# Designs tried in a protein design run: designed miniproteins, single chains. Part 104

Each design is a single chain, and the fold is of that chain. pLDDT is the mean over its residues in the fold that is shown.

## One batch from the design tools (miniprotein)

Design m3632
Fold by ESMFold2-Fast:
Structure m3632 (fold): chain A 94 residues (1-94)
Amino acid sequence: KEEAIKLLKKAIIYVNKALRYIENGDVETAKEYLKKALEYIDEALKVYPHPNIEKAREHLKKALDYLDKGDYETAIKHVREALNLLKEALEELK
C-alpha cells in the first residue's frame, strides 16, 4: 500500500501538470506529462490493482487520443475524470 501511495502521488502531480499545459495550449508537453503519469499508474497497478486506478488509466489513454485529434475540450474532461479517480484511490489507500 505505501509504495502504491507514493506512485499515485507522482501520477497525480504529472496529471495536474498535463492539465495546466493543455489549458495553456502546450499540447505536446501535456502529452509527455500524461505519458509519464501512465508510467507511474502502470507501476502502481503492479503493486496494488484497484478499479479506480484502472479506470483512471483508461481515461488518460482516451485523453491522449482526443489530444491527437485536436478535441482538447473532451481531452480535458477525461484528464479531470482520471484525476478524480486517482484521488479517490489515494484516499482509500490511506
Scores: mean pLDDT 87

Design m3633
Fold by ESMFold2-Fast:
Structure m3633 (fold): chain A 61 residues (1-61)
Amino acid sequence: MTEEEAVEKALEKYPGYRVVAVVKFPDGYLILLERQVGDRVELRAFIYKEGDEEIKDLGLV
């Protein structure tokens, strides 16, 4: 899948988040999302590898 598709899937799962960074690899993407929760920033990471059907949720960072 493309970078745009991977970002879209991540935001669909967590629609209240914003994209902080996308790190490109030859065979995939790492996507970092954030949201403000009270006085803290919650960060979540996703990874996509070429050949996967879906992005993998790595959870909170």
Scores: mean pLDDT 80

Design m3634
Fold by ESMFold2-Fast:
Structure m3634 (fold): chain A 64 residues (1-64)
Amino acid sequence: SMEEENRKNIEEAVRRWTERHDPALFAPLGVVVAEKFRFESVEEGIEWLERNREELLAEARKLV
């Protein structure tokens, strides 16, 4: 389904992005992103995460 594909895009984007920054943030950042946004592609997700990196990293670190 479209919802399943969006979920996979979010999960893969978060996985690839956190791997480049801090792998420990994968789970907390996944929670933050999955509830608030939908991505049509993995690349779109990575671009969005990079544009919002400062606030997302700060928010995710509060959950760790």
Scores: mean pLDDT 70

Design m3635
Fold by ESMFold2-Fast:
Structure m3635 (fold): chain A 94 residues (1-94)
Amino acid sequence: SLSWEEIKEKIIEFLEKFAKEHPELEGVTKVIIDFINKYFSESSNIEEMVEAILSFIESSAAHAESRGDLKTAAAYRELAKKLKELAKELFEEM
């Protein structure tokens, strides 16, 4: 079983790795990491945390698409998909 700190560390490591593979999202991944570090210490519900992050990513994808930035929008949607897959695996290990 994974602890809260181990789950947080795995999500942050995933975001940092994703930013290296998608430099256009480096600023956004940093904002998400800062949010996790502030909110996660005061929240006992990891599912609520992940849902908030996914909502932010999907909103960011829609905004990029509305500007005609289809490459960045696609990168955001890939981030959301991979984060959902990671979260599902981590919840099964809790």
Scores: mean pLDDT 81

Design m3636
Fold by ESMFold2-Fast:
Structure m3636 (fold): chain A 63 residues (1-63)
Amino acid sequence: MKRSERVEEAANIALAVVDEMELQGNTNLEEIKSEVRRRLEEKGFSPFEIEVALNQVELTLES
């Protein structure tokens, strides 16, 4: 489904942001989630796609 492709793209962008921020020494979950949300909103992702990507970030960083 085209929707699944968009969700996967959003998740990939979110994980790239996580990697970038961790390389800069930022491990604050709330700050990382805020930056992910900001970048995905700027790229025109839907609220649903953003929430799915943020859930992936949370699961990755809380593990």
Scores: mean pLDDT 78

Design m3637
Fold by ESMFold2-Fast:
Structure m3637 (fold): chain A 119 residues (1-119)
Amino acid sequence: MEKREEIKQRLLELANRAQDLIDKVERGEISIEEAKKGLRELVAEMQRVLDEMKEFLPDELYEAFRAGLARVQAEIDAAKTKEDVIRAGRRLSNLARIAIYAVETGDPEGALEALRAAL
C-alpha cells in the first residue's frame, strides 16, 4: 500500500477500536479501568500516526490535532464514570475520522474547521 493508504487504514482501525471500547463499556462487558487502558493505547497509536502525517499536514493543522489529542488524554485520565469514558472514546474516534478526511481530501481548511467545532 502507498503511505497515505496505510495511514488511512491505521486511522480507520483506531476509530473502530475506540468504538468497540465504547460499545463494551455501554454493555458493561469491561471495567472503566480496562476501557481507560485501551483508550490510552489508542491515544499512543494516534500520536504515532500524527507524527507520520506531519510531512503531509500544514503546521497549524498538525498542532490542532495534537491539541485535540492532548484534550482526549486529559479526559481519559480524569474519567471516573462510564459516561466520561464514552465521551473520551467518541472524541478520539472523531479525531481519527477528521484525520482520515484530511488525508483523503487534501483539505486542511475543512479539517481545521471540523477540529475547531469539536473543541
Scores: mean pLDDT 86

Design m3638
Fold by ESMFold2-Fast:
Structure m3638 (fold): chain A 61 residues (1-61)
Amino acid sequence: SPEEARRQLAEDVRAAADGFHASLDKKAAEYEKIDPQKGAEVRAEGDKRRALFDAAAERLL
């Protein structure tokens, strides 16, 4: 059904967002060892992008 298709798409978006956020957190941790300010900026960017993906997934339902 169209509702099941939207739910599956929302789950796929969330799964992709989880992977992307984890990747950015890992990179932020690497940057924090050299430049804590740059690491914090990467974490903030990851959090911001995660919020956008979550909002997009909610709008699909």
Scores: mean pLDDT 83

Design m3639
Fold by ESMFold2-Fast:
Structure m3639 (fold): chain A 90 residues (1-90)
Amino acid sequence: SKIELVAEIVKKLKEALEEEDEEKMKKLIKETEKLFTEFLDSLNLPDTKESVTELFKEILANEDIEKQKQQIERFLLSTEDLLERLKEEE
């Protein structure tokens, strides 16, 4: 289910924000990227997939953990909005 996939993305982004270990946080972000690209592939949105992949690269390359978490939080808010919209369309 697309809703289940997006819900898992939201869950992993929330876990990443609460994670204090940088390496565990990066692992969660990499897992989130994989799930998000799988979701976008299911929608046949290659341009959006490329933009999202570049955003994840930027997040992972950020050496400032506070700014990195701010980027993750912004991504989470957008993904939660997407999840609610998908639930309303059922």
Scores: mean pLDDT 82

Design m3640
Fold by ESMFold2-Fast:
Structure m3640 (fold): chain A 73 residues (1-73)
Amino acid sequence: MTIQGGETLSYTADDTAATFTNTGDKPAFVNLSAPTVAVRVTQPALGIDRVLAAGTGATFRILPGHTLTLAPA
């Protein structure tokens, strides 16, 4: 999935993998919600590898050309 720089995307995590790529020239944001499943969030370029617990949410910043990957935890 691609997002433009300057955008904020809302995403509800399920038990599927997803990858977000910022193809723009500005930071983009993902408002991630994990209502029923734990999800592993990885941003390799920033050294981020974290698990969000079920019932939680967080906002992640994706820098230009960077990716954010979601996987079942």
Scores: mean pLDDT 79

Design m3641
Fold by ESMFold2-Fast:
Structure m3641 (fold): chain A 89 residues (1-89)
Amino acid sequence: LEEELLAGLGLQAKEVVEKHGKTTPELQELIEIAEKSDVEMHKFRLLEDGVEHVLYVSKGVLEHLLEEARRLGDEAGVATVERLLAEVE
């Protein structure tokens, strides 16, 4: 799970660097973790108030998030994660 989370963050960091043309040592470390990872990551684009956000997650992270949302009774979270899992399959 930790490797999957770090790989997702690294891919998001890469997207930010590509869009803004600026990097930091911390962002570069995350990008290197993602590039060295063998975890299959899935890219999603989310729109909030006209702003596009990019999310990179593995199926394992999505399954973990689904279990947590169900445990917490977060019906909106369950619906969101189930939609993302359906897009992966």
Scores: mean pLDDT 74

Design m3642
Fold by ESMFold2-Fast:
Structure m3642 (fold): chain A 81 residues (1-81)
Amino acid sequence: METEYSVDVPSEEEALNLPPELKRIAEIVGLMLELQKALDPIVGGEEARRIALELFREAVEKGLSVEEVRKRAEEILEEVK
């Protein structure tokens, strides 16, 4: 059977249909996935995934804004270079 596996970042149309709180979470998840992809060629897939999950955890625990998460992701990427 043909299985459609396209777990890419959801389109903006789908994000717009979510409540504001879920839209913010979706944006943070998108940034986490972008960080994971950027780190993959540098530290390897397993470590990239762990770092991305740690960023998501900190964002939830500290109540970080989308902008703060983006800045932290850039800092992590620059530190790993």
Scores: mean pLDDT 73

Design m3643
Fold by ESMFold2-Fast:
Structure m3643 (fold): chain A 92 residues (1-92)
Amino acid sequence: EEEKLKELIEKIKKEVEEGKETMLKEVEEERIIDFAYEELNIDREAPLEIHVLAVVKYILELLLEETDNEIAQKAIKEVIKEIEKEIEELKK
């Protein structure tokens, strides 16, 4: 069970990295910034990476609300915590 949790965390992290890359390639930066500002209260002048991470975190929070699988909930929560730490480090 713990092994499945770790595997799922790593899978979600990989999907997050792929999602970030896709977002930066296929979505206009201004649209990412506007969404993060309007919906997530991220300062427009913040680094683009903070806006991208905030949007990814929002998507994961939506996914967390849709899932009833306890292991998946734990994995998603752990990835959200790591994203929050990354955002705080980028603010320094």
Scores: mean pLDDT 83

Design m3644
Fold by ESMFold2-Fast:
Structure m3644 (fold): chain A 80 residues (1-80)
Amino acid sequence: HMKLTPEQKEIFEKYRKELEEKVNEAYDEARAAGLTPEEIKQRIIDVIKEGYEKFKKEHPSLKKEIDDFYNYYIDLINSS
């Protein structure tokens, strides 16, 4: 797990909640559109990638920790 200060942890928790909501929304939209499992997975990956790139731009001091979390999250999606 990443070693974060209390302030950094709060930033990450806020981001995680926002990303989770966006991922759930993208998943629901893709399912409603009748996309294949592969297409749904790709849309989720794209949403996650865009979210992490934005997060890194807003918090450049946390770039390493954000990249570590992104890689972990993508690995979880690919391990299923």
Scores: mean pLDDT 77

Design m3645
Fold by ESMFold2-Fast:
Structure m3645 (fold): chain A 71 residues (1-71)
Amino acid sequence: APTALSPLERRVLMTLARNEGESVSVREVAEAVGVSQATASRTIDRLEAAGLISRERTPRGTVFRLDGGAA
């Protein structure tokens, strides 16, 4: 499947799902899944490129949305 997830990608996606609609930083995601901020950032970028998530910059920080699957 074109959206097959690695264990790390799945853990990051689950963390973002728990915080959907809330402001969350890359640091907070990294701490929650137990990886470096660089690894978390790259994993988030890959999930966004795959169309599984989108991000929105707000004055309070970044809000992530789960887009689930491309229509």
Scores: mean pLDDT 76

Design m3646
Fold by ESMFold2-Fast:
Structure m3646 (fold): chain A 68 residues (1-68)
Amino acid sequence: KVRTFTQVDNSDPGNLELSGLPPEDLKAPGTTVPDDLPKGPLTLEEARELSGLKPDATAEEVSGQDLP
């Protein structure tokens, strides 16, 4: 399933939030990715890493990006 980042606070481009619910299969004990991923604001660095964008990507470019 696809997740996207949304910019939570326009005045603070470093604050980005994951939108959408994680898949149920991610809650399995054997999964590598925990289902307790951040639901609140993320740092720009974390949002870039999760969206797979380059470290020089702006918050606007990260916002709304689909997570692979």
Scores: mean pLDDT 51

Design m3647
Fold by ESMFold2-Fast:
Structure m3647 (fold): chain A 89 residues (1-89)
Amino acid sequence: SHMAEETRRLLLEIRRELDRALDIQSQLNPDDAELQEIFERMERIADQIPDPDVRAQVQKMIDELKKTNFHPPALARALRSIDELIKQI
């Protein structure tokens, strides 16, 4: 369906932002400002997800990531969660 296609596209965009965040966190001195911009972009992308159940799950995931202060294991868990959501659509 069009809604499933759009949801998948937006989830792939979230996945790319999470990959960018992991790359930044792998640096000796991670750029906090760049990580903040990534989270703001992910929040804007999540708000556009047309499936309300998927949107709520992604929004919760972003909120949990913010609470961990960009902790790499939490980013890895978020990537796995996004991959599972993509498989279910």
Scores: mean pLDDT 86

Design m3648
Fold by ESMFold2-Fast:
Structure m3648 (fold): chain A 60 residues (1-60)
Amino acid sequence: ADAKKQALIAELDEKSKQLTATVNQVRKESDPDVKEALQKKGLELQEEIAKTFEEIRALT
């Protein structure tokens, strides 16, 4: 069970780094089409991070 949990924690860390990069790109982007696409990516990453947190909790 801990091996699965550690894999999920690693995946969570990677997604969190991607989210931070995406949020920073949204902040500096002034093109509305590009900004909208980046905001959608950010929301998807937030949902995946939340689901991964729930999976980690369920394994404990």
Scores: mean pLDDT 82

Design m3649
Fold by ESMFold2-Fast:
Structure m3649 (fold): chain A 79 residues (1-79)
Amino acid sequence: MEEKIRETVLEAARRGLSPEEIAELVAQTAKDLGYEVLSVRVEVEPVSADQERVTVTLTVKDANGNIETLTVSVVVPRR
């Protein structure tokens, strides 16, 4: 799950998608992998004039009822 979520966040951030669009794609990716999505939070912060940090916090429930929280942070160039 973590690798696929990280790939989704990185691709969406590189394309300059909104936090809402990133959250939708992350939620869909987790659902496609068989998880119940409990929450998705997306934060975008400037790091420098040329870079921004996108942080996604995803909370899911697996098939065994375990709750897992994943945090993915990526730094991408500003467009």
Scores: mean pLDDT 82

Design m3650
Fold by ESMFold2-Fast:
Structure m3650 (fold): chain A 81 residues (1-81)
Amino acid sequence: MSVEELIAAFEAGHPDLSPEARAAAREVVREVYEETGDAELALAAGLRFYTLYTRHGASPEEARAAALEWARRVIERRRAA
């Protein structure tokens, strides 16, 4: 699966995002997938961005930073296991 297919699937599931939030979410999904090759982790990071942005009132920049930090901690825990 390509990163563009993953991004398209995420965007189809979350059509209510603003253009700015959508761009930030694309960056989250892309960065996690390019780092890990893990489609499920990339989509989970995108979903975390979506939750922080829509339910917790985070800005796109804040949600992006928090989602990426969450993914980084997941990766570190996987290496420790």
Scores: mean pLDDT 81

Design m3651
Fold by ESMFold2-Fast:
Structure m3651 (fold): chain A 87 residues (1-87)
Amino acid sequence: IDQLFQQAREKIQEVRKLADQITNKELKQWVLDQADDLQRELDQLQQQYQQATDPQVLQQITAQVQFLIGQAEALIELIKRELEKEK
């Protein structure tokens, strides 16, 4: 699970770095807002994980972190496609 939290943090940071390359102000702001939402959600999951003792709850948190990683990866691919169109 710690590796999944670390992976999620790294993916969110990658989104923020790629967002800096976006020239469209509206798209850049939307991407940054999405990254902020993902970060907030990850922070909540980390806090819940630290408080959870039920194995079923821990399994649900693990699944939610994996889903969040997928959302961040989809956002990264979206940004990369938009950046390629500018060339």
Scores: mean pLDDT 81

Design m3652
Fold by ESMFold2-Fast:
Structure m3652 (fold): chain A 80 residues (1-80)
Amino acid sequence: NIDQTMQQVQNAQSVTDMGRYTYQAILSNADDDTRRRYMGELRRVSRTANQMRDQGQDDQALSYFQRQSLTILQRVRDSV
């Protein structure tokens, strides 16, 4: 259930939890072609969030990752 996963991402306190919820939703709901695309997007988002954390921008990384994860989940939902 994508809507439940979106709520879990909104309530998550860490990038790790947000990433786990988003990853599981992609695996459960996307076909093979869209799964590769969304996994690629999640990896790019993770890379950017890690760069922000490396610069000491932990709050910005968390907010960025949350917003991007919700955007990915919305597209997964709209694809089902």
Scores: mean pLDDT 84

Design m3653
Fold by ESMFold2-Fast:
Structure m3653 (fold): chain A 92 residues (1-92)
Amino acid sequence: MTYKQLLSQIKALQQEAKAAKTPEEVKAILDRVDQLIEQIENSNLSPSQKRYLLRQLMGVVKTILDKAGDDIEVINRSIGLLLRIIGLELDL
């Protein structure tokens, strides 16, 4: 997958995150973030490209966390994803 394709998917996902209203929509976005992190990690992209994409995904997770309210599953998954992204970025 190319940098442009990954960036396009992340931008689309951020719009979905902003529009999400149901717990099912929110959890589907978190599932997609997990998949995109794995695709970025396993890609032949440069460290700077990976860092940029991971930072964009962190923005998606923050948008979801702002919408979590009292949903402990969404809160825990979002915090876990933020920590995973930070860890991966530090290894770049």
Scores: mean pLDDT 87

Design m3654
Fold by ESMFold2-Fast:
Structure m3654 (fold): chain A 100 residues (1-100)
Amino acid sequence: SKEELLEEIRRVADEIIALIRDMGFDDLADRFAEVARELLEVARTLSEEQLRRALGMLRSALDLVRAAAADPSLSPEQRRAYLEFVIEQLREFIEQLREE
């Protein structure tokens, strides 16, 4: 259902925010939280198919953030750049959803 998808989107977004914060990037966690709030506002008007795509995008983002957090070969600067990329990809995805 749409309600179950919205709740899952919120849970995944909250997990990403917590992980970014645990990585020491409070500013990026705050930026992601802002983008996640925008997604949830848009999500209330979306079809169930669009919500499944949004959830898929967030799950992909979570996997990427987990990979960056777990990779000891990445410098803090490389982790920051990767997280910034993930945030911008989510912003672009939200804008595409708004245009549909």
Scores: mean pLDDT 88

Design m3655
Fold by ESMFold2-Fast:
Structure m3655 (fold): chain A 80 residues (1-80)
Amino acid sequence: MEERFLARLEELLREYETLPAEKQEEIEELARELLEDGEGTTERLAPIAANEKDPEKQEILRLATAKAMLRRARELAAAA
């Protein structure tokens, strides 16, 4: 299970690296906003993800979520 999660995360990160710099900045900004709220990020994302029908916007949301989760994991590791 963890291997599949890591493979998917690596795939998303590779996808992010292929995007134009402007789009990467938008994703990073959204990731920062998701982290600023701390608790409740999942509750905020669930209705947005459910209501988003544009594949490009869904992709931005997926990449931003992956970046936010990775940053949070690194912060927790650094605090340990």
Scores: mean pLDDT 65

Design m3656
Fold by ESMFold2-Fast:
Structure m3656 (fold): chain A 95 residues (1-95)
Amino acid sequence: SSSERERELKLLEDTLERVKETLRQGDRQGKSREEREQAVMDVLNREYLRSLNDGRNLYLSGVIKLTKVVDDGFRNNKSVDEIIEEMERVLEELK
């Protein structure tokens, strides 16, 4: 239903904001690339595990796509801003 979709998109938006803040905070604190990647992956992995088998398929798909963007971003030495823009694009594509 549209209401169910709206709830899952809101949950994904809230998760995206937490991931964005984690990335920005790590960058501001001068943390190593590895520490920044681990902090963000810990957030996303926790959300993935919590969402397994709960019926929120749109949210789970979104979390998987955000994880892919972050992984690809760190592997390709992208800036925090570039990673954030690509994650926001994932959310827009799911709307």
Scores: mean pLDDT 86

Design m3657
Fold by ESMFold2-Fast:
Structure m3657 (fold): chain A 85 residues (1-85)
Amino acid sequence: MEEKRKEALRLVAEILEAALAGDVEKAEELGRKLGELHAKANGGSEEEIKKAAEIGREQARELAEWAQANPEEARKYLELLRERI
């Protein structure tokens, strides 16, 4: 459980790093992986995993847009995430 939690936190940190670098496409790809990870960890079906991947992509896009609009707050959030990894 702890290792999967750390993997999820690393993915969120990588999403923020990609967003701050202006790479929204990379953030979206990482969001898909995060969604898949969560669904698989919860014993999701193939359909649930696919849906979670799409939700993760969209959430990562929203997070990336937020980070680009609020880069100071995004950097602070990234630092907090790195402390938990």
Scores: mean pLDDT 81

Design m3658
Fold by ESMFold2-Fast:
Structure m3658 (fold): chain A 112 residues (1-112)
Amino acid sequence: MGDLKELRDKYLDGKISEEEVKEYLITKLKLSEEQAELLIEAWKLEKEILELTNLPITKENKEKLLKLYEELLKLYDKIIALAKKEGDEDLIEYAEIRKYSLENAIKLLKES
């Protein structure tokens, strides 16, 4: 869990490339190619969400943000399903925490 959080934070901050993230996930964290690709896709969407949250809260940006949150939620569901199949408890815990945060963000965004 801690390694995944740290790696994500570095990627979102632009301190590490997509290629370096993929290599680290596979070679150091021993994730499968499929797990690594899904996680990178999720973090790319999270980066796009962060860029949108720095813009003015317009109806258009809110609708775009909601769609990105819903896409990201589906990706984390896929990550959880694959992690359960592979028995990766650390990845399950990480992805479930991310999913919970996203569900709360979607709820708050719909109520505003």
Scores: mean pLDDT 84

Design m3659
Fold by ESMFold2-Fast:
Structure m3659 (fold): chain A 100 residues (1-100)
Amino acid sequence: SSMLEEAKKLFVQGVEAEKAGRYAEAAELYAKAIELLEKGGLVDKEPGFYRTVLLNLATALALEGRLEEAIEVLERAIRLEKDEIFRKALEEAIEQLRAS
């Protein structure tokens, strides 16, 4: 879909911003990609890509020192996650951020 294509473009732009150390810009781009995936009904159709964008968003927020927002993103990911192993990995990431 066009929304999936736009989400992928935003994700690529976010990755490039992150490589340049522009974590605030990367977080905005990843957040927009997530909004497009959710609005387009693509979360269940593209679960791997949705997970990747959520994790990159949480990472960008954490690297910018926005730890509370990073935790909120990971908690949101846990609510949508059906895989128990991946859910545990997200819970461990939250514990690590809270210890920071």
Scores: mean pLDDT 86

Design m3660
Fold by ESMFold2-Fast:
Order: C-alpha cells, then sequence, then structure tokens
Structure m3660 (fold): chain A 83 residues (1-83)
C-alpha cells in the first residue's frame, strides 16, 4: 500500500477510537485499537506498525483508556523483537 493510504487508515483508526471513548464505549475503543494494530502488522511494514502502535498508546493514554495503552505497549515490544 502507498504511504498516503497507510496515513489515511491511521487517521481513520484514531477518529474511531476518539468517537468510541466520547460515546462511553470503552470496549469498542479497545477493539478498534486491536483491529488497527493487527491491520498495520498485516501490511508487512514493521516500522509503520510500530509507529502506529506508539501513536495509539499515546492516544489511549490521553483519552484515559489504560487497558488500550497497555495493549499498544505490548504490541510495540513484540514488533521490536521482529526487527
Amino acid sequence: MSESELAAREVGFILRVIGAVLDGNKEEAVRTIKEGLEYFKSTGNLEAAIEFAERMRKVAEDLGVPEAAELAKQFIEELKKEL
């Protein structure tokens, strides 16, 4: 996929997470982050997947979803082992 397509997908996942949190649906926010992490991993671009995971960790922390932040952190550690 093009870099611009990956950037658009990242923004899409971020907006979905924000929307879920604003709607009070913490479970949907966690699910969306898991979906995004798996999606970026599936592209084979480990660098982009790590960058996305780090962005999601910060978004989850800023929005007060610690479970999602921990998921993103664990995903980052696993991806770094594959580099």
Scores: mean pLDDT 80

Design m3661
Fold by ESMFold2-Fast:
Structure m3661 (fold): chain A 96 residues (1-96)
Amino acid sequence: SLEEAIRRLEALREEAERRGDELTATTIRSAIELLREARRLLAQGRRDEAIFRIEVAIGIVRIALGVYKLIGDEEGARLLEEALRILEEALREVKE
């Protein structure tokens, strides 16, 4: 569910914040906000708009992951890879 995805992402954001990785935390926070909007849109029957919000969240995380892998931020990359998996699972569930 989107609620479970949001909870899992919040745990990753808290891990990033605990380690002082504010850039990773901010990226995950943006994805969480987009999932909250998607959940609201689904409740209104606006499924295509909800899907678009999840796809935007995936895009933001993919861009950040690419940058962090390039600069050698292994911890940030790990957290963003987990966030990407959660978002891709959420997108698949909404499309089914």
Scores: mean pLDDT 87

Design m3662
Fold by ESMFold2-Fast:
Structure m3662 (fold): chain A 125 residues (1-125)
Amino acid sequence: LDEILELVEKGINLEKQIIDLAQQALNSTTKDEQLKLLNQIRSLELETKALLEEIAKKSEGEIKNLVLEAIAREDDNISIVDKAIEALKNGDMDKAKANLQSLIAGEQSIISLYEEIKELLKKEK
């Protein structure tokens, strides 16, 4: 695998970890556990954004455009995490769960962009 492909596969794995943590938060019965999981998710979101910025720096053309789109979607997902944390702090469990469901959908959309990038990288051989 080339360096960009290795970074893309790392990104897919990090996004899957975020989805797993979000699902755990959605199924959690305590605010403290949900808040702990959301803080872990937020940390991983910042890590995935940094990884995407590294991929963007190493990319050109169509691949770079897809990576920049993924960065924009990560910014939206970070905002969703912040809204979920605020909802939990305010005792709005329904709003927190709605934001967690939106986060899972957003992360799945980023995995789809990573898979498109992966297919384009394979065509360059």
Scores: mean pLDDT 88

Design m3663
Fold by ESMFold2-Fast:
Structure m3663 (fold): chain A 95 residues (1-95)
Amino acid sequence: TLAERGIELGKEGIRLAKQGKGDEAARLAIEAGSLASRAVDEGGDPEKALEAGKLAVEAAIEAGKVGGDPRLVTAAALSGIGAVFNAELKLGIKR
Protein backbone atom coordinates (compact mmCIF):
# COMPACT_ATOMS: atom_id res chain seq x y z
CA THR A 1 0.00 0.00 0.00
CA LEU A 2 1.01 3.68 -0.25
CA ALA A 3 1.35 3.90 3.56
CA GLU A 4 3.53 0.75 3.71
CA ARG A 5 5.76 2.14 0.93
CA GLY A 6 5.98 5.41 2.91
CA ILE A 7 7.08 3.45 6.01
CA GLU A 8 9.79 1.65 3.97
CA LEU A 9 11.11 4.92 2.48
CA GLY A 10 11.06 6.66 5.88
CA LYS A 11 13.10 3.82 7.44
CA GLU A 12 15.55 3.88 4.50
CA GLY A 13 15.87 7.68 4.88
CA ILE A 14 16.83 7.29 8.56
CA ARG A 15 19.36 4.58 7.58
CA LEU A 16 20.95 6.82 4.90
CA ALA A 17 21.11 9.79 7.31
CA LYS A 18 22.97 7.62 9.86
CA GLN A 19 25.48 6.88 7.07
CA GLY A 20 26.00 10.66 6.53
CA LYS A 21 23.89 10.83 3.33
CA GLY A 22 21.81 13.84 4.37
CA ASP A 23 20.57 14.94 0.91
CA GLU A 24 19.51 11.41 -0.08
CA ALA A 25 17.84 10.93 3.32
CA ALA A 26 15.91 14.23 2.95
CA ARG A 27 14.71 13.25 -0.56
CA LEU A 28 13.40 9.90 0.74
CA ALA A 29 11.73 11.70 3.67
CA ILE A 30 9.92 14.04 1.20
CA GLU A 31 8.64 11.00 -0.75
CA ALA A 32 7.66 9.13 2.45
CA GLY A 33 5.61 12.12 3.69
CA SER A 34 3.98 12.54 0.27
CA LEU A 35 3.01 8.83 0.15
CA ALA A 36 1.64 9.01 3.72
CA SER A 37 -0.57 12.04 2.87
CA ARG A 38 -1.78 10.33 -0.34
CA ALA A 39 -2.60 7.18 1.67
CA VAL A 40 -4.88 9.27 3.96
CA ASP A 41 -6.54 11.01 0.98
CA GLU A 42 -7.10 7.72 -0.94
CA GLY A 43 -8.76 5.94 2.04
CA GLY A 44 -5.76 3.88 3.17
CA ASP A 45 -4.92 2.83 6.73
CA PRO A 46 -4.58 6.10 8.74
CA GLU A 47 -2.54 4.42 11.51
CA LYS A 48 0.06 3.19 8.97
CA ALA A 49 -0.02 6.64 7.31
CA LEU A 50 0.68 8.20 10.73
CA GLU A 51 3.66 5.82 11.19
CA ALA A 52 4.99 6.78 7.72
CA GLY A 53 4.60 10.51 8.49
CA LYS A 54 6.41 10.17 11.83
CA LEU A 55 9.26 8.25 10.13
CA ALA A 56 9.47 11.00 7.46
CA VAL A 57 9.86 13.65 10.21
CA GLU A 58 12.54 11.54 11.95
CA ALA A 59 14.41 11.07 8.64
CA ALA A 60 14.25 14.87 8.04
CA ILE A 61 15.67 15.60 11.52
CA GLU A 62 18.47 13.03 11.09
CA ALA A 63 19.24 14.40 7.58
CA GLY A 64 19.59 17.90 9.06
CA LYS A 65 21.95 16.62 11.78
CA VAL A 66 24.37 15.23 9.13
CA GLY A 67 24.47 18.42 7.03
CA GLY A 68 21.72 17.79 4.48
CA ASP A 69 20.75 20.71 2.19
CA PRO A 70 18.61 23.07 4.36
CA ARG A 71 16.02 23.45 1.56
CA LEU A 72 15.63 19.66 1.20
CA VAL A 73 15.56 19.17 5.00
CA THR A 74 12.88 21.88 5.39
CA ALA A 75 10.77 20.38 2.56
CA ALA A 76 11.12 16.91 4.17
CA ALA A 77 10.10 18.18 7.63
CA LEU A 78 7.05 19.98 6.20
CA SER A 79 6.09 16.90 4.14
CA GLY A 80 6.27 14.64 7.21
CA ILE A 81 4.50 17.12 9.53
CA GLY A 82 1.68 17.56 6.99
CA ALA A 83 1.27 13.78 6.71
CA VAL A 84 1.14 13.40 10.52
CA PHE A 85 -1.47 16.20 10.75
CA ASN A 86 -3.65 14.66 8.01
CA ALA A 87 -3.48 11.16 9.55
CA GLU A 88 -4.23 12.45 13.09
CA LEU A 89 -7.26 14.41 11.83
CA LYS A 90 -8.64 11.27 10.16
CA LEU A 91 -8.01 9.17 13.30
CA GLY A 92 -9.60 11.86 15.54
CA ILE A 93 -12.76 12.04 13.39
CA LYS A 94 -13.24 8.24 13.72
CA ARG A 95 -12.88 8.31 17.54
Scores: mean pLDDT 85

Design m3664
Fold by ESMFold2-Fast:
Structure m3664 (fold): chain A 75 residues (1-75)
Amino acid sequence: DEEKIRKAVEEVAEKLGVPEELKEKVLILLKAILGAKTSSPIAYEAIKEKLENGELLPGISEELNKLLREVYKKL
């Protein structure tokens, strides 16, 4: 549900004062993570566990990790 993801990103980004370009990056990343539920279930479960435990995902910035985690909590 892309609209639900977009709304959650907008609400969290406004609360955290995040710039527009970072909102787009989080939207793309969330769509990829949710797509992995079908294409790579093991990877999806690993990412989900890290997000639920408040762990940082490797390979992305701390700022992007923080935004991603807060948006995930709204979904």
Scores: mean pLDDT 75

Design m3665
Fold by ESMFold2-Fast:
Structure m3665 (fold): chain A 103 residues (1-103)
Amino acid sequence: MVEEAIRLAEEGRLDEAEKLLREILEKDPDNALAWAVLGGVLGLQGKLEEAKEYVQKAIELAPDNVDVWLYATGLVPGYLLQGKEEEAERLLREVVSRANELL
């Protein structure tokens, strides 16, 4: 369950959240929300390049799903930790723009 993985991530249990999300995606590779949440978890772990790839996959699968865009903000801590403030700002601007279109 994606909700269980989100709970594990909120508790700081990032490795457990990653494992569960990968198991979900093995059974349902079209689960855009699971890709987005996995990207966020990887971003928090500092695996920024892999996180970016998985967030992009989530957006490609479900560009009209506001939750996918909201969970893409999980990349923001990863960008900020690497000093990529412009990339963090650009992502937040894109998320706000898309959320406004989907409301």
Scores: mean pLDDT 80

